# Designs tried in a protein design run: designed miniproteins, single chains. Part 23

Each design is a single chain, and the fold is of that chain. pLDDT is the mean over its residues in the fold that is shown.

## One batch from the design tools (miniprotein)

Design m772
Fold by ESMFold2-Fast:
Structure m772 (fold): chain A 75 residues (1-75)
Amino acid sequence: SADAYAKMLEQARAKAIEQAEFDNAKTEVREEDPTSPEGLIDVEAIRKLGERRKQDEMARSAARAAEEQAKLNQA
């Protein structure tokens, strides 16, 4: 019970952060598709937007790692 409660609080905090990120992604999707009525959201579109953003950040990190690796290979 105490362990479950502690995990619930951690999950609630994580979900609050994820919800804020989700709301930001939802706002971006709504700006791209203003025809979505009554706050109806395409969960697939929001998920794809979130994944795209994560992939972009990973790509930038990978590019920096590749540049460092290229320096090692050329040294």
Scores: mean pLDDT 65

Design m773
Fold by ESMFold2-Fast:
Structure m773 (fold): chain A 61 residues (1-61)
Amino acid sequence: MDKSDALGVAAQTVGGASAEGAEAAGRAVHNGDSPEKAKALILAGGADEAGAERALEAAGL
């Protein structure tokens, strides 16, 4: 599975981010942005720190 697609799904399902925040995080990874940038977008989407970490781990980041 593509890492950007994996992060989009994980951010919304295990991270607790909004659909918009999850899509933004996935797009950041697709664009070659850092995992730190993707994490910031997951947090901006409403996820907490633990949720953001779980989403990144689930996506292999």
Scores: mean pLDDT 81

Design m774
Fold by ESMFold2-Fast:
Structure m774 (fold): chain A 100 residues (1-100)
Amino acid sequence: SLEILRKLMAFSAALDALREEALAALRAGTFDEQAYLDRLVAIMESHGITDPAVLAEARAIARAAIAEILATDDEQKIEFIMSRMGTRILGLAARELERR
């Protein structure tokens, strides 16, 4: 569906912006996990991803990724973990939007 594709493209762009905000906060030493999770859920809801089970799974994916990020000082690994997390969350969004 072209409509679903446009929604996914808009959501992907919002996730990319959130990733850049998170990377800036990590570099500054100001990263707040709870603020990040709340912002992620708000972005998902604003793009029509409102299933509580999907939102809970996205929070779980993000928490696991954040734990990996905080365990490493390698910026390349951090970027890889963020990219992998974004791909997984985008996949969740795609599945919910395709069910409607």
Scores: mean pLDDT 88

Design m775
Fold by ESMFold2-Fast:
Structure m775 (fold): chain A 86 residues (1-86)
Amino acid sequence: MKYSEEEIEEMKERLKRLLREDEGLSEELAEKLAELAAEMIRLHNEGVPEAEAYKRLAEKGAELTKDDPELKALFEEGAKLAEAEL
């Protein structure tokens, strides 16, 4: 399965809304986390195996959220939202 950039942007905007409205994150942080989820979908489009894609994005997410366990959980939730569309 291959997602269009339009579909990726729609998923990103949905995640960004959830992070802002439900979790109360700042717009800047919600944008960064949503972009990481979008990168997961783009890696899927490029044929990168899920385990490899997850590893690459987990490293980026861990760097952004290392000092905040709650934010780390939101990053993990974002990854699940991208996976649920598969």
Scores: mean pLDDT 70

Design m776
Fold by ESMFold2-Fast:
Structure m776 (fold): chain A 110 residues (1-110)
Amino acid sequence: SLEEIKKLVEKIGEKVEEFVEIARQKAQQLSNPQRRQLLLQDVDSLLLDVEEVKKLIESGDFSEEKQLRINLLLISIGSTMTVIATSLNDEELKKIADEIAKLISEIVKL
């Protein structure tokens, strides 16, 4: 249901904010400036995708096309988080990415 999707997206948003704070701090510690810039760009893309999901939910018109778009954006978010966590080799980021992947799986099954 839309209410279940809203609750799960709110939880994802909270976890993404925590992930972004840690990822930015860790990226700043990287000695390679190209790798640092790429990871910061991935983090920015992550935030844009989350904002788009929130807009789609808030728009009030809930169609099958919109639900598919939300699902695709959430899968993209999960994939990007896994890439960032793996690139930084950070166990805390990996745990948050795994938690978000589980929440995304719950939405996709609705």
Scores: mean pLDDT 85

Design m777
Fold by ESMFold2-Fast:
Structure m777 (fold): chain A 55 residues (1-55)
Amino acid sequence: SEVDQLQQQIATLQQQIAGLREQRRAHPEDAEVLDRAIGLLEEELARLQRQLQEL
């Protein structure tokens, strides 16, 4: 279902964000580029969560 598909995408994005946050902590020299990537994924996560609420 569309609900199941959105839930899977949300779970995948949450895992990706967690991984990038760990990478940022391990490599503070890359903080600027990693923070930008995390921000984009968080925006996508918020978009998918809004779509899920409308179903």
Scores: mean pLDDT 89

Design m778
Fold by ESMFold2-Fast:
Structure m778 (fold): chain A 65 residues (1-65)
Amino acid sequence: GPIEGGRAVVEAVLAGGGDGEDADRAGAYFSSGRPELGARILEKAGVPPEVAREAAELGMRGGGG
């Protein structure tokens, strides 16, 4: 569900080397239907592109969670 999607995004970002603030910012963009912008925030924070993509997929499935 939405809450599980949000947790999965946070866990994926932290595992990829990002922090909770990056996860929160990216999550807000995923919830707003802007996964490309969320993924770019993670990449700028040093998260690998493959992890940023996984976070975007999880965040979009969560739909604002």
Scores: mean pLDDT 71

Design m779
Fold by ESMFold2-Fast:
Structure m779 (fold): chain A 96 residues (1-96)
Amino acid sequence: KKELIARMQEILAEIRALEEERARKMEETLRELGQEDLVEDARAAASLPPEAMRQFLRSSGASEEAIEKVLEAVAPLDRRIDALRDELRKLAAELK
């Protein structure tokens, strides 16, 4: 019981850390592409799902090349976050 709750807290902390890493990766990618003015927009978009992030960056004036490079750079983090959310959902069901 306590172990299950502790594991859920651990997963939530890991998701939060990955979301912060996602924001940093977006900022680095935009700076490498010379689009430093989009860094604040990238921070706002860091918690958005990939399609919403694409639309947000496009509305902020990002080029299609920059959008695709950002999405490619964060794709491994998105896959890991999704896997952790699936594990969290499974553990939450086991508490009942």
Scores: mean pLDDT 79

Design m780
Fold by ESMFold2-Fast:
Structure m780 (fold): chain A 94 residues (1-94)
Amino acid sequence: MLLKEAEELKEKAIEEVAEKIYEGETRGGSRGKTIDGVTAVSSREEAEKLAEDLIFGIEKGEIYPQTEGGKKVAEEAREVGKKVKKLLEEAKKL
């Protein structure tokens, strides 16, 4: 895989996870709260930032999903992050 394809996958992953956050799939019973049940996002830009943190930062344990929807989105984000990381490492070997 080429670096360009890995970067495109990363961009699409951020967009898809951000859409789920923005649409409220991560909410657990409180309006505006997201994956951790505390953090609220009010704009797509905030959702994109949180999506990037979930995809690449969740492995650090910095975001702890408290809602069922949040746990599902976090797991999807982790899997995508692993795939992007693997593709980037493969591209570096070429």
Scores: mean pLDDT 62

Design m781
Fold by ESMFold2-Fast:
Structure m781 (fold): chain A 100 residues (1-100)
Amino acid sequence: MSVEEKLEELARRFFGKNFDFKKATPEEILKMLREMLEAAAEEFPDRQIVDEDGKTVTLKELLERLKEMSDEEIVRAFARVAEQLFGVKLDPEELLELIK
């Protein structure tokens, strides 16, 4: 399954969103990733994930950090949330290619 197909399944199944990642612009993809992170933090604010430094953070804390994060950091954070919260393994390097 391609990274776009994994994203489409994740968006549909967990967020109720029908979005064609293969036809979307990089800006539209990044916006959708932000919207999905915000939705996850709204639904599960106290749910914990392990961040890039190996530290445990809540989704609420991650949401507060989104304002200060680069596009690359948002993509990498999304990959961690997808794997740790939803069991969907996304390669962050493949995700970064979608928003270049």
Scores: mean pLDDT 82

Design m782
Fold by ESMFold2-Fast:
Structure m782 (fold): chain A 62 residues (1-62)
Amino acid sequence: GEREELLRELARVLGTSVENAENAVRVAEDLGLDVTSALIRREAGEERGARATELLRRALEL
């Protein structure tokens, strides 16, 4: 489904597993998208972090 496709793309962008991508969505649900986005940008850099934030926003809407 769309959620599975978003999680695979998020995992690909971050260079991590689908399980870690699911954890990123859960963290975004708990801490908020802005805080989670800042953490990802710190770890993966601005370009990858910005793309990951867009995918997280879309996943949160599902």
Scores: mean pLDDT 85

Design m783
Fold by ESMFold2-Fast:
Structure m783 (fold): chain A 69 residues (1-69)
Amino acid sequence: SMEELKEKIAKGLAAVGVPEEAAEKAAREIVDNPDIDGYALGRELAAAGGDLAASVAAAGMGKRSVQGK
């Protein structure tokens, strides 16, 4: 379910040091984004590990990086 996917992403982000609140918000953005297949994106992020998840939480989705590019 989408709820389970959000929890997986949020836990991955928290595991790499992202604050729980920010991790939960990023997970919602990922799976609720109408321009992105949230389920497929969540699967890719889970497979790639916490580095990508942390980047999403810190800089948001898309082309933004943790450096704010």
Scores: mean pLDDT 57

Design m784
Fold by ESMFold2-Fast:
Structure m784 (fold): chain A 62 residues (1-62)
Amino acid sequence: MSVDEILARIREAGGTYRIDADGVVYAYLPVADPELAAAVRARGGATTETSDGGLFLGFHAR
Protein backbone atom coordinates (compact mmCIF):
# COMPACT_ATOMS: atom_id res chain seq x y z
CA MET A 1 0.00 0.00 0.00
CA SER A 2 1.41 3.40 -0.98
CA VAL A 3 1.61 6.39 1.41
CA ASP A 4 -1.16 8.15 -0.55
CA GLU A 5 -3.39 5.05 -0.27
CA ILE A 6 -2.74 4.84 3.50
CA LEU A 7 -3.62 8.53 3.97
CA ALA A 8 -6.77 8.19 1.82
CA ARG A 9 -7.88 5.12 3.82
CA ILE A 10 -7.38 7.02 7.11
CA ARG A 11 -9.62 9.86 5.83
CA GLU A 12 -12.26 7.42 4.48
CA ALA A 13 -12.42 5.75 7.93
CA GLY A 14 -13.18 9.14 9.53
CA GLY A 15 -9.65 9.42 10.90
CA THR A 16 -7.20 12.32 11.07
CA TYR A 17 -3.47 12.65 10.44
CA ARG A 18 -0.58 15.10 10.48
CA ILE A 19 2.88 15.00 8.91
CA ASP A 20 5.76 16.61 10.81
CA ALA A 21 8.87 18.37 9.43
CA ASP A 22 10.79 15.04 9.48
CA GLY A 23 8.20 13.33 7.26
CA VAL A 24 6.69 11.27 10.09
CA VAL A 25 2.94 10.64 9.79
CA TYR A 26 0.87 10.50 12.99
CA ALA A 27 -2.72 9.34 12.60
CA TYR A 28 -5.80 8.24 14.50
CA LEU A 29 -8.76 6.17 13.25
CA PRO A 30 -12.01 5.75 15.28
CA VAL A 31 -12.22 2.10 14.07
CA ALA A 32 -9.78 -0.79 13.83
CA ASP A 33 -8.44 -1.57 10.34
CA PRO A 34 -6.20 -4.68 10.45
CA GLU A 35 -5.12 -4.36 6.78
CA LEU A 36 -4.11 -0.72 7.25
CA ALA A 37 -2.28 -1.58 10.50
CA ALA A 38 -0.40 -4.38 8.68
CA ALA A 39 0.55 -1.98 5.84
CA VAL A 40 1.92 0.57 8.34
CA ARG A 41 3.93 -2.13 10.18
CA ALA A 42 5.29 -3.41 6.83
CA ARG A 43 6.74 0.11 6.33
CA GLY A 44 8.49 -0.08 9.75
CA GLY A 45 5.79 1.97 11.44
CA ALA A 46 4.02 1.44 14.76
CA THR A 47 0.35 0.81 15.59
CA THR A 48 -1.56 0.89 18.90
CA GLU A 49 -5.18 -0.19 19.37
CA THR A 50 -7.30 1.74 21.88
CA SER A 51 -9.74 0.13 24.37
CA ASP A 52 -12.68 1.68 22.43
CA GLY A 53 -11.66 0.00 19.15
CA GLY A 54 -9.73 2.92 17.67
CA LEU A 55 -6.26 2.81 16.13
CA PHE A 56 -3.20 5.08 16.43
CA LEU A 57 -0.61 4.91 13.64
CA GLY A 58 2.91 6.28 13.28
CA PHE A 59 5.12 5.81 10.21
CA HIS A 60 7.76 7.54 8.06
CA ALA A 61 6.56 8.79 4.65
CA ARG A 62 9.67 7.87 2.59
Scores: mean pLDDT 81

Design m785
Fold by ESMFold2-Fast:
Structure m785 (fold): chain A 59 residues (1-59)
Amino acid sequence: GRERLERVFREHDGDVFVAGSEALRLGVDPQAVIDVMQEYRREGLKPEEVLEKLIELLE
């Protein structure tokens, strides 16, 4: 879970949408992923904060 998300995030230069897609594949609730992506789009959330929120949803 966590290590895979962190690796995918690093391998794609901090691409939050790639990390979100991986979180969906790992079984995170789709609505929760959408909510995190909407926070990111408002520029109120850093890419690293997106990763941490996705990890928390996975755990």
Scores: mean pLDDT 79

Design m786
Fold by ESMFold2-Fast:
Structure m786 (fold): chain A 66 residues (1-66)
Amino acid sequence: KIEEIVEEVYKKLQAGKVDELRKEVNDFIARVKAGEELTEEERIRYAVILMALSGVSKEKILEVLK
């Protein structure tokens, strides 16, 4: 679960898709502001993207979320 999300996010980051990841974060924020409740998987993905964009390593993210 968590490992799959971390791998997907870091693949996008390595491919230079930073703007795509930022858009995904903004879409999550907009949904929450509109009163939508995010799923557990969506909340984990949101946290992983924020940490990855902040320069946190894969290994550190896995340590924090496990």
Scores: mean pLDDT 81

Design m787
Fold by ESMFold2-Fast:
Structure m787 (fold): chain A 95 residues (1-95)
Amino acid sequence: MPSLRELVERIASLLTPEEKELLREAALNSLNVSDELAQKLRDFWENHPELRALWAEFQARVRELSEEEQREAGVYFLSTLLGLSEEEARELLDA
């Protein structure tokens, strides 16, 4: 079975630098997402059914973890996928 780390790395490998930047912008502005950014996110997910499937598997795996392990998985996901520092990733999860 693929580990959570392997799933995150697989998802990251399928994203272009431009798509990673879009997701990073969305994460950093999660409380103030503009209509334009929200539309770009909808278009992104509609055009990436394989990524949606991998994301669903990641979410299912994370739900089986303790709260502490879910938090660390989130930090790893955000840092690996979006290029955030561990500190930035933890701040987003604390919000």
Scores: mean pLDDT 74

Design m788
Fold by ESMFold2-Fast:
Structure m788 (fold): chain A 60 residues (1-60)
Amino acid sequence: MEEVTIEVVVLKSMVDLLVKELEEAGFEVKSVEVTDISATQARVVVKALKPKGKSIKVKE
């Protein structure tokens, strides 16, 4: 159960896209912290669980 913290600066309109991208990649988003750094940009800290077991197999 790998927990990761992703910290980026994006346009406020891109915050939802960032979260959606992570969810589509299989991450379980636990929390999203948005800090305004300007009128148009925000610092986003996403805490998520890494995808686990999607294609884990011993061998065939």
Scores: mean pLDDT 73

Design m789
Fold by ESMFold2-Fast:
Structure m789 (fold): chain A 73 residues (1-73)
Amino acid sequence: SMEEEKELAEETLESSREASEFLSEKVSEEMGKKIYELSEESVENWLKDKEKAKEYLGKAIELAKEAVEKAKE
């Protein structure tokens, strides 16, 4: 439903903010900020262009995976 999609988008943005703050302390401020910016762009485009929203979300997820791997070092 549209409510479930909105809830998921809001949860994604909140989780991305928390993760970016955590990763900024442990790995890189720049990387954390970029993950949050991509997540925010995904949410902003959700109602206007779902394909663009999915693209930005995919980029945020991949960058988050890289940040997690760097945090293991």
Scores: mean pLDDT 70

Design m790
Fold by ESMFold2-Fast:
Structure m790 (fold): chain A 94 residues (1-94)
Amino acid sequence: AVPRADLDRGVEIGILQIAISVLKISKESIKKRFPNSEKAEEAIKLYEKSIELYEEAIRALEAGDVASAARLRDKGHELMKKANELSEELLKES
């Protein structure tokens, strides 16, 4: 039988992997649509840092460090929100 804690970690890792995939799509979309925009460069950097933090959160979960994973995920989420706000502003200006 698979321990419940291993199942719960697997679900959280899966959610983070989906989030990383969505952020990569968002990053490439902004890069393609606004290639010479300083605001787009800021949004791309925030998406890249959010991806990095989510990848670090997955590694922490795999190591059983759920507290570090939560902290890293929360930081990644804050950067993702800022990147999304800049992306929305860029789309309204076009």
Scores: mean pLDDT 86

Design m791
Fold by ESMFold2-Fast:
Structure m791 (fold): chain A 100 residues (1-100)
Amino acid sequence: PELSEGEKKVREIILEAIQEVAARLEAAGITSLDPERERTVALAIAALALEKAEEAGLSEEEIERLIEELKRLNELDVEDEEFRELAREARRRLEEWLAA
């Protein structure tokens, strides 16, 4: 299916966030994750994607679309504000883990 320009931009930002986190995990020598850590990594990727979207100057509508896509990828049925908080906390945990 053909994606709209906005949908393509959202998808590209998610892929960039995935690649950046994956590269950091590889550089840290992390080759396996337990289910709890996998969930933390997925939510941390969401936090990074939201940060990249803000830096890229995405519209409010594009940010809302990004949040919906990230919720689907994480299989979470929560409010946007709750999702942002979960993602932020996961990013903090990942940074502490990578610094150790």
Scores: mean pLDDT 81

Design m792
Fold by ESMFold2-Fast:
Parts: sequence; C-alpha cells; structure tokens
Structure m792 (fold): chain A 100 residues (1-100)
Amino acid sequence: ELDEVARKLFKAYEEGTGEEFEQYLEKYRSLVRKEADKVAKERGIDEATRDEIVDGTLESLLLIFEALDKIVKARNAKTEEERKKHLSPEVYKLYQEYEK
C-alpha cells in the first residue's frame, strides 16, 4: 500500500499536476501516520515522539523531492547558465565530470 502510493506520488511529481501531487502526498502522510501509530502503540512511544517521526519522515521526503526537482530542471536546461543556476557549485562540478 505505502509502496503503491509512493509510486503514484513519484509519477505525479514527474508527469502529473500540482493538484495530483498534493493529493498523493496527503495520502502518503496518512499511511505513514497509521504505521507510526501502530509502532508507537506496540513499543510504548508517546504521541509527541510519534508525531515528530511522522513530521520528520515527510520533511525528508520533501527535501528529497526538492533535490530531485533541481536535478531534473538542471538536466532539462537549454543553456549552461540556466543549468548552473539550479545546482550548487560542488554538484555542478560533479555534473560536468559526469557529462564527459
């Protein structure tokens, strides 16, 4: 279930509308919370810690998606100047080495 929603979320990120992305992101959050609730109950984890785990998981996912968005934009850039703008100096140097 989580894997199915993750695949749909990734497809919406690449091919879908912003609305589709938000809908699948919210569904993913709901599933993460359900699993976190189950683990918290079984392991005696308090609600505050459970919420921190859920929030941290979603924050990590969003950071990964932001990084992927920058990489995709750099890859699809028509000019070197535009490509350089989307990557950090260190990552841009690695990208240049990779394209050789």
Scores: mean pLDDT 70

Design m793
Fold by ESMFold2-Fast:
Structure m793 (fold): chain A 110 residues (1-110)
Amino acid sequence: SHMEELRKLLEDAIAQLKKMLAKGDELLKNESSLTEKELNRVKAQRKIAEAQLKALEEALKELEEGKELTEEEIEERLVEAIKEAVKENVEEGLLDEEEKKILEEEIKKA
């Protein structure tokens, strides 16, 4: 069914994000080998990946509970989660305004 296909796509996306988070965690274990800017960038990317993971896990749970979701609704949730995480990263000083602009342009292209 369409819902079963969406569920598999979500499970695959969740698995990929978990791999990205694991790589970020490994980089953070060697914090002393990174510049402050590189460290902040890794932290920012990790927070964005965590926000995406949360949105996808919530969508998967809703599908498992029998709620019908469209791929478009899931994509809208992801875009919103990324935008909020980028905003928080700028507010925390992990990203500057130029890095925010680059990420906002990337989101707009997706």
Scores: mean pLDDT 80

Design m794
Fold by ESMFold2-Fast:
Structure m794 (fold): chain A 80 residues (1-80)
Amino acid sequence: GKTKEELIEEAKEYMSKAVYYEKMGNLEQAEEAYQKALSAFKAAGKESCLEPYKNYVTAILEGNKEKAEEEKKKFNACLE
């Protein structure tokens, strides 16, 4: 089966896709990617880390470097 580390990487990839599709207005693909990210975070026992990672990717896409650094710090703390 997938390791916790592999599940976290899968979750990060799907969450990045979900936020990207949401920004493009492709809500159906955004929801599909979001559910895959949520499933991977849950399987890793790290469901609470989804929100900080979503906020991090959103801040990156919006060019908000300060917010991105804050949310990345929260995500890294959550993974411990």
Scores: mean pLDDT 89

Design m795
Fold by ESMFold2-Fast:
Formats: structure tokens, sequence, C-alpha cells
Structure m795 (fold): chain A 74 residues (1-74)
């Protein structure tokens, strides 16, 4: 079967721990076929933003990563 298209973006749930959110993010990025080097970079940046309480920055990082992934598919 063809791989499923990533149609649903990851939603940040403030009730989740930072570690749980990062684990879900790693799984999501791996499912998109993002290179491991980029995954580790994104996880580090998102962790830093979340630890600073900057949810808007964390969301912006996720959106930027998703847009870059779509550009690689085209």
Amino acid sequence: SPPPLPQQRLVIDPSDSIEELLARLREWLTSLGVPEEEIERVLAEVREALEAGDWERADAILQGTYVRHLERLE
C-alpha cells in the first residue's frame, strides 16, 4: 500500500509533559521521512522553546519543519 500522506499536523497539548511531546514529535517527524540529523535539531529547538514557555516559537518551529518537508516532496 502507498504510505499515508501527512495530512494532520502535530497539535501541542499543554497537559502533556515536555518529554512526552518530544517523543510524539520524534515519531511524527520519522513518519514524514525527515532525516535523523534534522529531527535531532528540531527536537532540541522545540525543547528549548517549551522549557522557556514559548509555545508560539515551538509551534513556529513545527510549522517551518512541516513546510520544509513539503518542499522536499515537490
Scores: mean pLDDT 70

Design m796
Fold by ESMFold2-Fast:
Structure m796 (fold): chain A 55 residues (1-55)
Amino acid sequence: KLKEKAEEAKKKGAKVLPISTFFRDVLRRMPKEVKEKLFDYLIEKGEIYEGLADI
């Protein structure tokens, strides 16, 4: 699940970045499959955004 990927990245020391209200709203409306691709991209960069685990 997407939440599990986010938590795993955080445990591995991924950099947590603040997220704008606009981007958070976009993520909330995004299909799960598209969010999963975004999560994979962020994990590869060693980054995670605030709120990914909450969506």
Scores: mean pLDDT 69

Design m797
Fold by ESMFold2-Fast:
Structure m797 (fold): chain A 56 residues (1-56)
Amino acid sequence: SAAERAALLAAFEEREEEEFQALVEGFKALGFPESLAERFARMILDTERRVLESMP
């Protein structure tokens, strides 16, 4: 529902910065350079946002 989508998007926005930093550190721990880790983190979060926005 629109209300459920709004609630999930709000929760996503509240944790987006922390999640981005966690993803960047995770990829860096796997040996990726920071610029690539940041790109992967952005792609993942952008994909999550699009999925949430497309929910009924």
Scores: mean pLDDT 84

Design m798
Fold by ESMFold2-Fast:
Structure m798 (fold): chain A 66 residues (1-66)
Amino acid sequence: SDEEIERLARELEREYGIEGMNARRVRGLKQLVEDLGEEIAIKYLQKEYGLSEEQAREIVRRLKAL
């Protein structure tokens, strides 16, 4: 739902310090996981947001739960 996506966007900004996270970006990340798979999404999150591999894997799990 849009509410769950908005909540995840706020949690990603708060918990991981990802500035400028919003519902559109969360939807894009979910689509990235679905189209290119978990490994590519993990590498993207590490490069784009400076996250560790462990943090990126946790975010991918949360995206898959949407």
Scores: mean pLDDT 87

Design m799
Fold by ESMFold2-Fast:
Structure m799 (fold): chain A 64 residues (1-64)
Amino acid sequence: MKYKVLTNEDGRQLVELAKKYNIDPELIEKIGVAASTGNEALAEKLLSTLPEEAREEIEKILEE
């Protein structure tokens, strides 16, 4: 999996997804930071703790 450098708008979209799927905002922040800093293993590990639908939506933001 490859992740892009996240914009502030991407960060806002991640927060909205956290609200939609009842995910801890701190967990979403950790995923975003891991993806943005190239720690793909940590990002994948954290994403795997999420419901599949939430993970798919978040991955789209990280990869677009």
Scores: mean pLDDT 78

Design m800
Fold by ESMFold2-Fast:
Structure m800 (fold): chain A 92 residues (1-92)
Amino acid sequence: SDVWSDEEAREKLELIARELPRLVEAGYEGLVARMAAAVVTLVPQLSPTPENLALLRRLAALFEEARARITDEEAKAAVAEAVAALRAAIAA
């Protein structure tokens, strides 16, 4: 719902990349689902710079890894949507 500058969106995605493995390991799947929803919202706000594309590739790998480890069906669906959004942005 929020409109962010490119730099603000990148900083929030970097925070998600940093926190995601910890939340998955701790079993905080509701927070993982919220992080995935944030990714879907933030990804379209990034300019396609090499730095941003590298971040999107890192996030895609992290969410694919998370998807293999989570058990909650709502969190799995949210993560699948985030991975799809990340892959679409990388392919553009």
Scores: mean pLDDT 85

Design m801
Fold by ESMFold2-Fast:
Structure m801 (fold): chain A 118 residues (1-118)
Amino acid sequence: MEEYERRGEEYAEEAARAALEGGPEGAGRAGEAAGREMAKGGVEGGGVGGAGAGVSGISAATGSRLYSRRGDAEGAARELESGGKGAAHAGARSGEEGAKKAAEGAERGARAAREAAA
């Protein structure tokens, strides 16, 4: 569990760094794309942890988009990092499988963020 939770956190940090490099507009696109992937991975883990991870991923997507529209790339990136880490932590509440699914979602999220920020 701890290893998957840590990998989820690392991917959330990677996604946030990619988002920041895209400027305000790129950060919004990256946050929305990454947050959606984090939500999908979280929900796949099931249970209360999966539901919590889904909410955190959606919050990352929504928050990043809102800060992006204000011209705040740093705010968008912080929302993505916070929501992504929240998804990893919540996924771990559903045990090892939940933590693993959340980490898989975070990995896809980091890739999506790099593609969307470019």
Scores: mean pLDDT 86

Design m802
Fold by ESMFold2-Fast:
Structure m802 (fold): chain A 68 residues (1-68)
Amino acid sequence: SLQEEIEKRKEELKKKALEKGAPDFVANMLASLAVYLGREEEVLAELDAGKDPFELVQRLMDELIKEK
């Protein structure tokens, strides 16, 4: 159940990023990072606001690096 919920959320994020014009690899990275960092709702809202998926990936990567 939990794993199914995670996969469904990841697919939702990937689909949304693709709809906003992201390449497959960027959409996959964004979905994985958003789920890993617990930022799914924030990322979905930012994609709806028209923010660039590639810039979102870069920001989330910077946050991940700074936590180390």
Scores: mean pLDDT 80

Design m803
Fold by ESMFold2-Fast:
Structure m803 (fold): chain A 100 residues (1-100)
Amino acid sequence: KGKELYDKGLQAFNQGNYDEAIKLYDQAIKAGYRGVSLIENRAKAYASKGDVDKAMSIVEGLISGGFYDSAISVAKHMIDLGLDVDKARELIKDAETNAK
């Protein structure tokens, strides 16, 4: 159930429909899906639509939860988009330091 909603959200993300992707990811969470990949892709969707504050908040949550690889993936996506590059680099450094 939740995984199917996540898969639909991933399709929307790949088509550039970031608002639809976020809605489907939120529905997947409500249906009980708990995949870290969903949280990662939700953050990337927020970044891709220009919602930097929400993307950053999710990255910090991933770091606090010990999901360093996912946090690094989102921060690199933000750098690729040219969004808050200095802060994104700091978050990568913090995540890499805590992963060691």
Scores: mean pLDDT 82

Design m804
Fold by ESMFold2-Fast:
Formats: C-alpha cells, sequence, structure tokens
Structure m804 (fold): chain A 98 residues (1-98)
C-alpha cells in the first residue's frame, strides 16, 4: 500500500508537470491553444484513471472536473483552462498529502 501510494503520487506529479508543458506550448502558439488544452485535459483524465485503483474517490473527482474542462474548451477555452488548472492543483495537493 505504501509503495502503491508513492507510485500514485509520483505519477500525479509527473502528469502535472507534463500538463503544464502542454499549456505553455498552447500559450506560445495560440493557433493551437485549444489543441494543447485538450491534450492536457486528456492527460489529466488518463492519470486519474491510472491512480483510481489506489485513490478511487479522489481520482473520480479529478476525472469529473477534467472531463468538464474538456467539454468547455470548444465553447469557452478560458473557462476550460480554469477548470483544468483546478484539476491539476487538486492532483498536486493530493500527491503532497499521500
Amino acid sequence: REEELRRAAERLLRAVEEARELLKKGVEDKSKFKEYLKKAAELVIQTAEEVSKVLPEEASSIKSVAKRALELIDKNEYKGLALLLAAMTDMEVLARLV
């Protein structure tokens, strides 16, 4: 259980770092902003699914927020970004607590 929690924390932190790099690329190339937002949201969703066996309730919450972010990106990219940043913050906080 301790090793599983440690691996989940490491996976959450790596996903946050990777998602931040995707968002940075979107800011640098605004023509691909929505594409990079979607990639970051999909990464957060995938990571939540991977850690769901160890952290089911927290993973479910993060996945729900990230899915809502993905839905909003095409309609309002800034609201999508705000929800995605919230999900990423939850992942980072969770990784520090486990």
Scores: mean pLDDT 87

Design m805
Fold by ESMFold2-Fast:
Structure m805 (fold): chain A 98 residues (1-98)
Amino acid sequence: STPEELEREIEEAVRTVMEEEGLPSEEAAREYLARRAATYYLELLKSKSSDSEETRKARVEKADERAARMTDEELEELIEEIEKKDPEAAELIRRLRE
């Protein structure tokens, strides 16, 4: 995929989240997407191929709940922890916020 295709996919995700979650601005949508990406990354690290459908659903629900209540400071701390293990993933999350 090209960098232009990735940027367009991000823009489409921002618009979709604004409509689905009733967010007031593109900035709010980008912040929400960044929080979801960070929390999903942590749950993905805990995932096993043997996980049941119920376990996978519970992980997604837990990630979504954490993303919804996460402060900007908590997001920054989480991005720093991700960067220690996966600097490319941390950079993608930062790109979502900008």
Scores: mean pLDDT 75

Design m806
Fold by ESMFold2-Fast:
Structure m806 (fold): chain A 115 residues (1-115)
Amino acid sequence: MEELTRELVRQGLADLGELTGVDLSPYLEPLTEIAVEGTKRAIKAGELSKEIVEEAARRVRELPIDERLKPALEAVVVAAIKLATESAGVPVSKEALELLEELGKRAEKAIEELQ
């Protein structure tokens, strides 16, 4: 599971880098740590809850990185957690899906501000 979560973060950062023109590879390790922890929590709990998604997003915001990148990096991490959790056969709560949608919208706006 850790390898899948790491690959999903790497792929998300590559895609975001193409969209923004920013080299995001320096953030791979800290973002992978957050995503792996969130995925482990979801698997242990048997559900990806809103609380797990909120905690992962908060951890991204606390990183010493450019504030303009944070919403987009939050979206990369929480998307990786969702996909890894679903791949493990663990359900995603309705409240977590709603928060994922909200974080995605914030990321889209942040990406527009970077272009």
Scores: mean pLDDT 86

